# Designs tried in a protein design run: designed miniproteins, single chains, continued (4). Part 92

Each design is a single chain, and the fold is of that chain. pLDDT is the mean over its residues in the fold that is shown.

## One batch from the design tools (miniprotein)

Design m15187
Fold by ESMFold2-Fast:
Structure m15187 (fold): chain A 97 residues (1-97)
Amino acid sequence: MKITREQLEELIRKAAEKLYDKPEFKEKFKNVSKEQFVNMVLGAFDTALSRLGLEDKEEITLEEVEKALDYMIEANPDGKEFFEELKKLVREELEKL
């Protein structure tokens, strides 16, 4: 299965919005607006895609999405719990496609 960059961005945005609304993260990020939080997550994901050489691809495979999410977890050990929850939410949104 392949997903377009536009569809992937929308899916990551949706997962990030759900992550922001979780009680365990809402207090931690209370001084950051939902839109700022979503943009931070999108920026981190774009950085992961760039580091994997996937930035110029118009269509991304599910395997490549998984690699980008795994990179985010590995590159951010202090945020491991946060990025693991993001990966779970992204997987749940991908399963609906």
Scores: mean pLDDT 80

Design m15188
Fold by ESMFold2-Fast:
Structure m15188 (fold): chain A 92 residues (1-92)
Amino acid sequence: SLVDRLLELVRQALLNKSTLPELKKVLLELFDRLGVEEELKKRFEELFESLENGDLSKIPEVLELLREFIEREKVSDSDLERLIGYLEQLLK
């Protein structure tokens, strides 16, 4: 599944403090393009702030929220494939 592959790469990027800021930027840019509600965007920003402060217990919550978002917004396979390609390059 493209969604499962994306979430695994996101998990890897969230575990690495050097990739976290770049992942945050890319996800927020995607949310802006898709017209995501301010409330959901702010919740992601708060979770990323916790992760930036070293609270890795928030990783499962980020992954679950992202899965729910992808399914709800019906994110295209093309957008998922572009994100996967970007994350694979980022995690080199």
Scores: mean pLDDT 81

Design m15189
Fold by ESMFold2-Fast:
Structure m15189 (fold): chain A 81 residues (1-81)
Amino acid sequence: MVATSRAQLEKAEKEAENALKSGDVKKLQQARNYNESVAGLNRYRARQAARQDEAQAAELEELSKRSQELADKLDSAEKKL
């Protein structure tokens, strides 16, 4: 689970970087939506893990927060265009 969540964050970070470099509104929107989706999924995984492994739940919460911060950064970049 955590390895999959880390891989998804790496993809989310790459999508965000590519969108920011492009300056394309549609790419910024797509990267934001992807990062929001990854954040939500990892938050859900954290809640499921909390019943069995609090350390894994904490890591998944951190990964979720990182994706949400990227989504917020992408939203801010779009609004400045």
Scores: mean pLDDT 82

Design m15190
Fold by ESMFold2-Fast:
Structure m15190 (fold): chain A 97 residues (1-97)
Amino acid sequence: VTPEVAEALRQAARDAISGAKELVEKAKKYLENGDYKTAARYSTLALFQILVARVSAEMAYEAGALTPEEYAELMGEIDKIREEVRKIDAEIQKKLA
């Protein structure tokens, strides 16, 4: 893997994490406003972004582009966002039942 590809993977992971955080904020906003359908859409998009982040972080780590500490930090952020998405989805399901 070239240094350029390694940096692109690292950046892709960071961008996906940032995007997922914004989508979680939007999902929470629409959930608070009673728009459960829109909240579910943003929650699903956030889940897609954390999948992109996980794959990009794994590839960057395997390519030697991330230290073990940097990789652990990114994976920790991904897991935190995944748990927030899970909580949002559970709340939406309660409201739709």
Scores: mean pLDDT 87

Design m15191
Fold by ESMFold2-Fast:
Structure m15191 (fold): chain A 62 residues (1-62)
Amino acid sequence: GEAEAEARGDAALARLAALGREYATLPREEQIARLMETWHLDREDAEAVLDGALRAAAIAEA
């Protein structure tokens, strides 16, 4: 239901924020390469996920 979808969304944001914090210590090219390897994404999809993860981490730290 909707409550289950909201809980899933919150968990996804928490995971993205954690990824953003871990990857923030690496150069951007290395971050993209790791996302491509880990999730079998192409570069464009990896960049979108990385940008989302970094934004989520920044929001969590604010």
Scores: mean pLDDT 71

Design m15192
Fold by ESMFold2-Fast:
Structure m15192 (fold): chain A 67 residues (1-67)
Amino acid sequence: MEEHLQKAREHLARGQAAFAAGKRDEAVDHYELAINHLGKALMDDPENEEIRRLLQETAAALGAARA
């Protein structure tokens, strides 16, 4: 769980930085990786509110980057 959550946070932060820099394709790649790691973390703890919140935030950010 912790390893996947850490990698998810790293990719989310990198995706946010890329999006702020106008690098939308790079942001999409990082958000997709973050979602993958968050999904794995959620399988270990399906009731974890922080993982669920990060998934919602990352999915919204991915949608914005793809728009």
Scores: mean pLDDT 83

Design m15193
Fold by ESMFold2-Fast:
Structure m15193 (fold): chain A 91 residues (1-91)
Amino acid sequence: LRTPSAEELAELQKAVRLIFEAGDILEKEGDKGVPEARKLIDQAAASLSDPAAQAEVRAGGDRMIEAKDDKNKIASIAVATALRLVGLLLE
């Protein structure tokens, strides 16, 4: 496994927090939460230096927004996105 830098770990932690915050907003507010969730997803992507990680956050965010009426699906997508980001950091 690759040893990530302190900067990469900080970026990952920030992105993961923002992804879960976006998921929580979508789970609580549904359609009304979409504008705020989109801002959080965009901030998460912008916090990452790796273009592949940015793409994963955007794709995961789009899937979460599409799933906004299914709380379990939103949570599952958020977890899967976070795990993909960890995988990218460690490869």
Scores: mean pLDDT 84

Design m15194
Fold by ESMFold2-Fast:
Structure m15194 (fold): chain A 58 residues (1-58)
Amino acid sequence: TDKILKIAEEVLGVSPINSDDKFYDLGGNGNKASILQKKLKEELGIDVPSSDFVYNSL
């Protein structure tokens, strides 16, 4: 969703991000994944496992 992509852009400092892009391919790391998880939970009420950021597109 657009909201998830915008939060990922803020965390990674990269824009634009496509839904086909993978978090770690865009320069993501464990610290940024934790920040993204926190923001997704606080802003959208979504809990996302850190493993999803390793293998799945955004």
Scores: mean pLDDT 70

Design m15195
Fold by ESMFold2-Fast:
Structure m15195 (fold): chain A 89 residues (1-89)
Amino acid sequence: MAAELAARKAAGKQAVADGVDDVVALLKHRFDLLKKAAKEVAPNASEKEFEEIERKLYNLYSKIQNENPDLPVEKAIELAKEELEKELK
C-alpha cells in the first residue's frame, strides 16, 4: 500500500525530528514557504529581481506576523504575498 508506506515514512521523519528537538526544521519550512511565495508573486523575474522580491516579502511577512502574533505562519506569508502583489501591480 503506497499511501501507508508514504505515511509511515513521514511518521518516521517526524519521530526523528521530535527526538532531536528540531527547531531548525521548523525554521527551514518557514523559509521554504517564503521562497515559494516569492516565486509565485514574480514567476517571470530575473534572479536579481527575485532576490529583491524575496527580501520585500520577508519584510512584509515580519510586519504582518508582529502585528498578528496568533496568526499561523502560512497565513501570514499568504497575506504578505497578497500585499506584495498589490505593490507590484
Scores: mean pLDDT 69

Design m15196
Fold by ESMFold2-Fast:
Structure m15196 (fold): chain A 85 residues (1-85)
Amino acid sequence: MEDEWRATIRAAIAAHPELAELLEAALAAATSAAQLQALADIARARTLDERLAAADALLALDPALGFDLNVHLSVEFLKEVVLSL
């Protein structure tokens, strides 16, 4: 499952090179299966509504528990991913 989620995120990086730096940083910082799944859901989202729902789910997770990034950086990254279309 982790390999599948990582492959999905890497496919999104290839499709959206403008987001590559942010997605690679998030992928490296993710320490839990739930965070990898949420990132993969954002990467798989085909509509803005799906992307916002996936981002809300990831924001509902405590970013301080799973990410090595501080809470501010995690929230800022998610906002950029959601708003970058």
Scores: mean pLDDT 62

Design m15197
Fold by ESMFold2-Fast:
Structure m15197 (fold): chain A 100 residues (1-100)
Amino acid sequence: MEKEEKEIEELLKKILEDILNSNDGTRLISREEALEILEEVLEKLKERKEEKLARITEALIEKVKAGEIDASHALEQLIRLLEARGLTELATEAAEKLKK
């Protein structure tokens, strides 16, 4: 009955599995910088009314703040989702910041 919540939960589960499986110890930017980028992407998703991606981004931010997942890996997965969604411009902006 809650189809949207179920879709978000299933997608989050896959993202979290990918983040946990990519534990290579490599960090591209600081946790604080990655969180700033995640929050900027969240605001832009809200402006675009991309409800599902905004909820996923909020959940990723919460898990990063709780120490459950790495911020850089969470951002990498979000960039891939943005590209898959066709939000290429937003994905490119986030990817450029991730490499700085």
Scores: mean pLDDT 75

Design m15198
Fold by ESMFold2-Fast:
Structure m15198 (fold): chain A 85 residues (1-85)
Amino acid sequence: STLADLLAAAEEARRELEREIAEREGVPIRRGELEGMRALADGASAAEAEEIARNGSPELVLLRPEEMRELLERLFARRLARHLA
């Protein structure tokens, strides 16, 4: 099923990202992109999140492993809820 395939792919991508983060103290990211991802996790539409990311600050910030994990967990839960609702 398409949903099962998407969930499996998302889980594999999450595990790969978690391994990469575990080997680093954090991930450098543009502040605007981080704000866009946070907005998406908090319930903004994909279009709104993209606009926030595009128009946001180009300043590089360090996204710490704990922050990345929490953000990914919220994004995953949000996406799952959207597909099951």
Scores: mean pLDDT 76

Design m15199
Fold by ESMFold2-Fast:
Structure m15199 (fold): chain A 75 residues (1-75)
Amino acid sequence: MEKLKKFEEELEKEAKEITEETKEKKKKVEEEIKKLKDDKEKVSKLVAKYVADMLIKIGEQIDKELKFRKELAKE
């Protein structure tokens, strides 16, 4: 059960870091969109880049969850 508590604390710290990073990136994307105004192509590329970065982070979080569940299943 000690492993569960340590893993929860680690995930909580990482979740907070990801949340803060996501909020910062969102603010930057919003600022850039405002500057680009009607440049639909640049706005589309900027949004696609942000979505791609988000998907990578979601994937990393899922991988950590799956790894933890595999370790837990051995016990």
Scores: mean pLDDT 72

Design m15200
Fold by ESMFold2-Fast:
Structure m15200 (fold): chain A 66 residues (1-66)
Amino acid sequence: AMAAERRRRAAREVLESNEKAGQKLIDEYNKLAEENPELADFYKEMAERVQKAIEEGRRLLEALDA
């Protein structure tokens, strides 16, 4: 049904937007880790948490394609 396809497109756009925002945040945390070696482990952990959220979003996107 076209309504279901529209719903999937809207959800995909939101999840893709969140992935883009998350990637920028990961890049920022990685940069902060390079600039602040004493806090590098902390910033890398924060980047990993964002990466896990992106992976969860990708799993949801794959479910939308099924």
Scores: mean pLDDT 80

Design m15201
Fold by ESMFold2-Fast:
Structure m15201 (fold): chain A 87 residues (1-87)
Amino acid sequence: MELFKEASKWDNLSALLVLLSYKETKNISLEELLRLAREAGVSPRVLRLIEALEKIKEKYGKDVAAEVLYRYAAGELSEEEVLKLAE
């Protein structure tokens, strides 16, 4: 719970990276991750990015999702471009 409260104070990229890492490490569902993050007051923008990256992972596989995340982190992809890839 404290991790999610801290994430609400971070920039979008830092919050995104830590919450995705937490999901993988704790083996919780996307639904549970989003519930905990929303309860803690994490930005709706970060919640949308988490959902988008998980959809990309489901559609195109883990390697493509990882590439999209790295390109977003590097500033090569905008938030809007990541959301479009999830459609």
Scores: mean pLDDT 79

Design m15202
Fold by ESMFold2-Fast:
Order: structure tokens, then sequence, then C-alpha cells
Structure m15202 (fold): chain A 88 residues (1-88)
């Protein structure tokens, strides 16, 4: 299978952020901050150390929320996981 492009990966991550917001696992403010960070990172290909420090707690919260969802998805076949994530 072809690897995900940077654009496809970015769209998937943005969709995941929206999904976590819809499920109440992120606040609207946290979701907007994460999306802004992700857009900046993908636009310039770099983030400053200061930005990484600032957004680290949000990234960690996002990763924990994702891990909770991934635990539910781990027993699903890869096709169902992919379809579920793409429908976010």
Amino acid sequence: SAPLSLEEMTELLLGLIDYLLEKGLLSEEEAEELKAFLRKATENGTVTAEEEEKYRPLVEKFEKALASIMEKLKDLPPEEVREYLLKL
C-alpha cells in the first residue's frame, strides 16, 4: 500500500481532532489550538521549540484521547479502522 502523503496525513489528523471535539474528549478551544498548531507545522515544515513547549500539553491530551479510541479499534480489522477514521 502507498504511504499517506503529508496532505492526507494532515487531513486525517484534522478529522481526528474534530471527532474528539464531537465526542467531548477535547474542548472547542483545545481543538482550535491543535488545528492551528498542525496547520503551522505542515505549512512551514517546522515548529519552534517555544511552540512545541506551548502545545505539548494539548498534544499529550490528544494522544491520550486517540489511545482510548484506538483501544476500541484494535480488535477491528484494518479495513474497518481505516473506513471509520476516514468518515471523521
Scores: mean pLDDT 70

Design m15203
Fold by ESMFold2-Fast:
Formats: C-alpha cells, sequence, structure tokens
Structure m15203 (fold): chain A 74 residues (1-74)
C-alpha cells in the first residue's frame, strides 16, 4: 500500500506542475489510488478500519463513481 500512496502523491504533484487545480489533482490522484488497490490492500485497510472486506469494496466503488461525477460536472 505505501508504494501505491507514493504513486498517487507523484501523480498529484505532476498534475499540479502541469497547472491542474489542486482539488482536481487530488481527486484524480485518489481515483488512481482506489483503482490500483489490490484485494490484499483492501483486506489490510478493512482490518485497520474494522469493517468487512465486502463493505469496504462497496464503499470504494461508490467513492470512485462520486469522484468521476465531480470531474464530469466541475
Amino acid sequence: MEKLVKEAQELARKLLKEGVPPDIALIKAHLYFIEKMTDEDIEKLAKELGIPVEELKKLLEEEKEHYKKILEEE
């Protein structure tokens, strides 16, 4: 997971350097993070949060859709 966090942070920095607004850059980086999470990453996060893996998967999918909608409308 730490490697994926760094990749998302690097994406955000690249977008900011290219003149993308900070809020949009962060949303895009967060989408990248969620899309690149493995089943093992999701299980680890679910244990840390104290929720079932299936519930976390559902929340992550809903969050991806929410961010995609923001990018399309703003």
Scores: mean pLDDT 79

Design m15204
Fold by ESMFold2-Fast:
Structure m15204 (fold): chain A 61 residues (1-61)
Amino acid sequence: DPAAERAARRRAIGEANFPLLLQKALEEGLITPEQAKALEEAARNSPTVEQLEENLKNLPL
């Protein structure tokens, strides 16, 4: 599935930059350290963008 393959590549690029985005959000006070850890864990367990969005909606943030 070309769409799934494209989503997986987009996901991998996002994962490479995700720690920097979380650090910036924490520095700016946009999220709490607890929320940042929850988001990081959701990202690690979500191999596609769709799975990540679903997991983020279900996080107790």
Scores: mean pLDDT 66

Design m15205
Fold by ESMFold2-Fast:
Structure m15205 (fold): chain A 69 residues (1-69)
Amino acid sequence: SRDDILDKLIELMGLEQLAKLFGLAPTRGALSKYLSSLPEKMQKTLLRAVLISEAKLSPEEAEELVEKL
């Protein structure tokens, strides 16, 4: 779900850093509204990119984890 994607992004980057990346207020509400404006494919692409860059997963491992959400 979209909330699961947001929760995972906050877990990996932190609320303030994630909000700064998008130029938003550091609130869950602002981030939830922004992510909901994006197509699901773009939300999943963003999560894969963060898993690779921040969690150091392989592209294949990141894809498998995102598909389970």
Scores: mean pLDDT 81

Design m15206
Fold by ESMFold2-Fast:
Structure m15206 (fold): chain A 99 residues (1-99)
Amino acid sequence: MEEAERRFRELVRELQEEAYRRLAEALGVDSLDVAALSEAAAANPEAALRAAREAAREHLERLRAALEELPTERLREALRIMEEELEELEKLLAEQEAA
């Protein structure tokens, strides 16, 4: 149980760091500072949503791979949450493109 929890926490950290890197790159921000990223995202919500959607897709693939190696309830729940987040991001992006 402890090893599974540790690996889950490490995976979540890696996925979070990757999401921030992708967002910073998409918004042209040279910093992973949350405040700077938030300001840039507010100025360009379409670019922020596209970056978030791409990160979510990659996170789904990594979560599926991790679940195959270590099938835990936490990983299954994380996968479900990420699938729901991706659906919401795609909906928001479609609304932005329609506006």
Scores: mean pLDDT 75

Design m15207
Fold by ESMFold2-Fast:
Structure m15207 (fold): chain A 94 residues (1-94)
Amino acid sequence: LRDELRQELSAAIYHLRKAAELLKDENLKSMVLGLIDEAEEALRRGDYLTALTLLQQALSMLESHKDELSPEAQEYVAKAREHLERARRLYQEL
């Protein structure tokens, strides 16, 4: 469970970071990347709840601005959502 949870959280981080890199709005990009960096640090500490919460905030921020997302960025956001949903289910089984 812990290794699977880490893998799903790492995959969510990867896809959210890729989506953020494609953002044209520098303020939105900085905020989303900041949340992702904090989530990576939480994950490194084994703080899965904080990592999940921060990644969910990053995802929600991107989804709130979906009209500003390229089709490529939308694809990364969709993949991140799937990984984050699996991570939440795995966390509930800990």
Scores: mean pLDDT 88

Design m15208
Fold by ESMFold2-Fast:
Structure m15208 (fold): chain A 82 residues (1-82)
Amino acid sequence: SAKRELAEILGVSVGSVSKAVELAKKGAEKIKAKDVEGLRKVYEETKKTLKDERVIGLTSSLANAYAQGLTLGDVVEALKKA
């Protein structure tokens, strides 16, 4: 699965990736709604929920990708090429 591939690339648990994906989807909805205050609150929740800076950064990148209509698979492919 894309979540497992991403966990392997980053050297983190699949559970951490699953939490990052859920938070990223919340962030993406706030970005699409142009809700700056809501996006700030999602970022604060992300920092409290996740302790690994790589996973926190991933959540922000995924939120922007999802807001643009990209899938998790698209993000995984982009990371493999970077």
Scores: mean pLDDT 82

Design m15209
Fold by ESMFold2-Fast:
Structure m15209 (fold): chain A 94 residues (1-94)
Amino acid sequence: SRPPLDPSKSVEELLAEADRLLAEGTNEAHLRVLDIAYQLMERGEKELAEELLKRVADATKNPTIKYAVGYLLYELGKKREAFDLIVEAVKEAS
């Protein structure tokens, strides 16, 4: 299981960690970027969260991760982008 995010980390430190994880390019790293994006959403950093979610969607080939990105985009109010990505993920998982 993934360890919890350090709650003392600044937005800048979280973005630096996300950049490192995106460079790693593994499914585990991409799931950790989603944890960071969710924490940014909870802190009100919606634009930064959206940018990270789009970067994960572009980098991942895993349909479960694409679905998770789509769900979080829906929570951000990006309903069309969320729907398109969820449909893609469901087709790839079938």
Scores: mean pLDDT 86

Design m15210
Fold by ESMFold2-Fast:
Structure m15210 (fold): chain A 78 residues (1-78)
Amino acid sequence: SEIDRIRAEAQARIDEVAQRYEKGEISEAEAVQQVKDILDDYFKRVLPLLSPEEAKKLEEKWKEGREKADQEIAELKA
């Protein structure tokens, strides 16, 4: 399905970021930022394909995830 394709693409991008971090090519703060950007793109692409109830649940979970990621990035840069 379209959702499965979008999910697989997002997972592949996250796996690439993890590999770059493990190789020491990017910092932890850069890795968290890149994963946040990948997930933000994923959610924006998936939200229109979901029911209103599913979209609301996903939006709430992602809002919490974004706030946590922003806090983690700020702490890593301090």
Scores: mean pLDDT 83

Design m15211
Fold by ESMFold2-Fast:
Structure m15211 (fold): chain A 90 residues (1-90)
Amino acid sequence: SEQVRQELQDIRRVAEEIARVAREIYERTGDPDALDLANVADGIAREARRLLQEPVSPQVLQRLQALRDTVRRLADWLRETYGVEVPLPS
């Protein structure tokens, strides 16, 4: 459905932004936790891109939910740990 495709695109964009911000923090601070965050966010963006190439199925919907939950947790951790806010998709 168009809604599922839009949600996957939004998750991909947010994950890419989290990875970018986390990498910038790593470059400034040398904090290995920021590098780990960037790598996890890159993984989410890759999974979202992969799911965008698949037909909508119960498995895709389940993975979409897991990606949504994970990207929210990463954004919350980034805000709480480094004081940087990344807007979440509505």
Scores: mean pLDDT 87

Design m15212
Fold by ESMFold2-Fast:
Structure m15212 (fold): chain A 100 residues (1-100)
Amino acid sequence: MKYLEEHREEDAELLRRATIENLREAKRAIEAGDTKKATLLITAAMILLSELLVVAEEDPEEVEKARRVIELVKEAAKALDAGDYETAIALLEEAIRVLE
């Protein structure tokens, strides 16, 4: 149990950090006008968040953070598709703050 729990915590931390980096890069891509790159990075972040939910499922605090971030990232993707780049950036910044 302790060995598997320690490795799950390490995996959750790596997934959390990878998600934060993808969200930061997505924000930079939107600011640069590269909406295709932003969409790919948001998609990658969503995949990482889905993995984080599985890895962190026994940690209620991390599960709640991941669920909140998934909702924020979905809203950001919708804003991006609508051409509302200011809202998309703000939602990505909030998602990053929740994970940090």
Scores: mean pLDDT 83

Design m15213
Fold by ESMFold2-Fast:
Structure m15213 (fold): chain A 116 residues (1-116)
Amino acid sequence: SKLDKAIEDFEKIVKEFRDEMVKLIDSGELTEEKARELAQRFEEKLIEVAKKYGFSDEFIERLRALAQAFEDALVATVREMKERGLSKEEAIDAIDSLAEGFLNAVRQLLKEEEAK
């Protein structure tokens, strides 16, 4: 279905985001600024997918709000990683938790859009 294909495309984008974050953690290059830039780039990809599948302007506005909340949470998490001196494993676990939470919220938003 259109919904299933949109979910698959969103899951691929979130996985690509996660993989890029892991690379930054592994290289020691992760900063609040780089995390924000990466989150913004992935927001643009998510919005492109939403437009491609013909989702409403209301859906796109809600998706933007969700992506902004994710960016804010991500930047706060990166700041805490630096302040607390988290291990690479703890940092990756924190990113995985944020990414899964975001993906679940997107799935819920898509389900609500289908119901209308």
Scores: mean pLDDT 86

Design m15214
Fold by ESMFold2-Fast:
Structure m15214 (fold): chain A 85 residues (1-85)
Amino acid sequence: MEARYRELAAQAQAAYEAGDEEKLTELAQQVARLLVDHLAATGSREDLQAALATARADLEAARAAGDKVAEAVARTAVELLEAAL
């Protein structure tokens, strides 16, 4: 699984460098979904709660910075983690 997350993250980085913001957002959200699914399958409830707290902090930071890509990714992570709890 780690190699697959790395592959998707590398594709997202390549899309960012190419200026393909739509593709970057899509790939970053896909990575967030896979990370939450992995954590839900392998982590404890405490791990999920800690991840949710981090995702909420990331969402607030992204909103404060006006980073629309980071905001979309963090919002996806919050929604998926809340659903897993």
Scores: mean pLDDT 76

Design m15215
Fold by ESMFold2-Fast:
Structure m15215 (fold): chain A 68 residues (1-68)
Amino acid sequence: EKEKKYIEEAKKLLEESKKNKDDVEINSEQMKKLSELAKKSGKKASEVAIEAGTEASRLALEGYRKQS
């Protein structure tokens, strides 16, 4: 449900970053979006990322760690 939506949105944001160009990774704005999605899921970002088990989720988790 919410965690599934978060995983899907995280993957979409990461793919958009890649398609835009290799010089445009995940910027601060996209990182904020991922954090807001985690808040809405009501779960820790780490737990959501583990459930996904994908590169997209691993990148999202890394972004969350840097926000601390």
Scores: mean pLDDT 55

Design m15216
Fold by ESMFold2-Fast:
Structure m15216 (fold): chain A 71 residues (1-71)
Amino acid sequence: SFDDVLEEKKKEFEDEIRKTVTDPAKVEQALASIDNVVNSIKDLYNQGRISLEEGVELFELAFGRIKRLLE
């Protein structure tokens, strides 16, 4: 399902952040940001505004933005 795809990608991102970022405040900020992004994408999908493929693309773009903010 779309939820399963997003939850798996979210888990992969959380694992990457926890392995690469040592500052616990930055980890917390990144995890909160990804939660907000996932919820926004799910909302758009449930409204019929985006496809599954578009949702995945938006998630990948958010990955890059969140990682950049941690630098």
Scores: mean pLDDT 80

Design m15217
Fold by ESMFold2-Fast:
Structure m15217 (fold): chain A 95 residues (1-95)
Amino acid sequence: LIKEGDEAFAAKDYAKAAEKYGEAVKKGNALVVEKQAVAEIKAGVKNAEAYARLGDSYFSQGKYDEAVNAYQKALELKPGDAEIKTKLEAAKAAQ
C-alpha cells in the first residue's frame, strides 16, 4: 500500500496515491497521514479538512512553519472555523 502510493505519487497520479495511502492509514499506519493529505491536495481535493490534517501532521513533526501555512489555507477555505484558528495560533506560538 505505501509502496504503491509512493509509486503513484512519483508518477503524478495523485488520486491513486491518496487512495493507497488512505488504505494504509485504515490498516493502522498513521505515519502516512501526511502523504495521504498531500496527495489529496495535489489531486485537487481542496477542502479545509485536508489542509487541517496536513497542518496537524506537520505540527506533530515539529515543522511549525509548514503547519502554519497548511492551517492558513484551511482557514482560507473555511473562514471562522474556531478549531482551525486555535491550531494556527498554537503553531505560530511554537515557531
Scores: mean pLDDT 75

Design m15218
Fold by ESMFold2-Fast:
Structure m15218 (fold): chain A 76 residues (1-76)
Amino acid sequence: PEEVLEEIRKEAQALIDAAEAGDDETSRYHADRLAKLVKEAPPELQREVDNIVVATAIRLVGLGRYDVARHLVKAA
């Protein structure tokens, strides 16, 4: 279970880093990967996973990356 959360956190951070760098293509790539991992997460981790997605979306909005935040929320 910890490995799943670790991978999700890594993808979330990669997404934030790409968004900060202004790399739209890489941001979209990591958003799609994060959304896939979220959908594949076991039910027992749903609350923790949801918290990571929400926190990531809030950070993206804070960076002015509304397009990426919307993409992530719709895909997850």
Scores: mean pLDDT 84

Design m15219
Fold by ESMFold2-Fast:
Structure m15219 (fold): chain A 90 residues (1-90)
Amino acid sequence: SQVERDREEHLELLVRALERAGRPELAERLRRLYELDLAGQDLEPEELAEVEREWERFAEEHPELLAELERELEARRAARAAERARAAAL
């Protein structure tokens, strides 16, 4: 279930970054694909490919936002690791 939590956290940060950058339509499309995947429903190959292409283009055009996303993910992972280490020391 840690993999599911990590994927959900990544999606939430990604959606937030896209909304902040003025791409709420891409954020909504990514969220919808995630919901379909989580529900075990078939993904439309064309939609998946288009969303992946749009995301790659966005990442290339906004390397600073990608860097912020990566730092926030690292910080959250580090905070959870520190919390686990403190719990283990008790």
Scores: mean pLDDT 77

Design m15220
Fold by ESMFold2-Fast:
Order: C-alpha cells, then structure tokens, then sequence
Structure m15220 (fold): chain A 72 residues (1-72)
C-alpha cells in the first residue's frame, strides 16, 4: 500500500539521519558527508520511481535537516 511504502521510506531516511548524526558526534565529517550523499541518491531514486508528492515532500524535509546539521 502507499502508506506502507511511505513508512518504509521514512524508516530508511531515519537510518541515514541517525548514521549522519552519529558520525558528526564522533567527529567523522567524511563519513557524515558520505552518508548524506548516499541518502540523497537513494531518495532521488525513490522519488523518481514513485512520483508521489508526499514521498517527495518527506525527502525534501530530511534533505534540509541534514544540510543544516552538516553546515553547523
């Protein structure tokens, strides 16, 4: 179902988010940036495949939050 697919996508984005936050906390900015790029590519592929505006909005939200964390 569309709801299940969104929940699984959000869970995947959350895993990337936690990995990025952990890497930043450990001072490993290289790993944090790599995880961010992997998340971006993954999210872009899911958005392109689903063409669901809610999936796109969810991805944009995570992308913005991660960019903010990496800019600090």
Amino acid sequence: SMMRERVLFEASLTLYYLNIKLAVKLGDLESARKAFEEMRKFGEEVVAKTKDPRVEELFRKYLKEMEEILAR
Scores: mean pLDDT 82

Design m15221
Fold by ESMFold2-Fast:
Structure m15221 (fold): chain A 65 residues (1-65)
Amino acid sequence: MKVSQETAAALLGIALEIRGDAEIRLEDGKFIITVLKRTPESEADIEAIRELMEEAGKELEIREA
């Protein structure tokens, strides 16, 4: 089902937080991901978020904990 790119990115971010793989924040329209665990699942979700944010024309910042 089609959802907005921003909504899809937010849902993936929530999934990352639930798994304890990352912390998600929004700051001045920039999506900030702090990576707590580097796993194949977290990397795939982060890459999907990156693609969705690029399509939405929004900024993404990735940080390591």
Scores: mean pLDDT 77

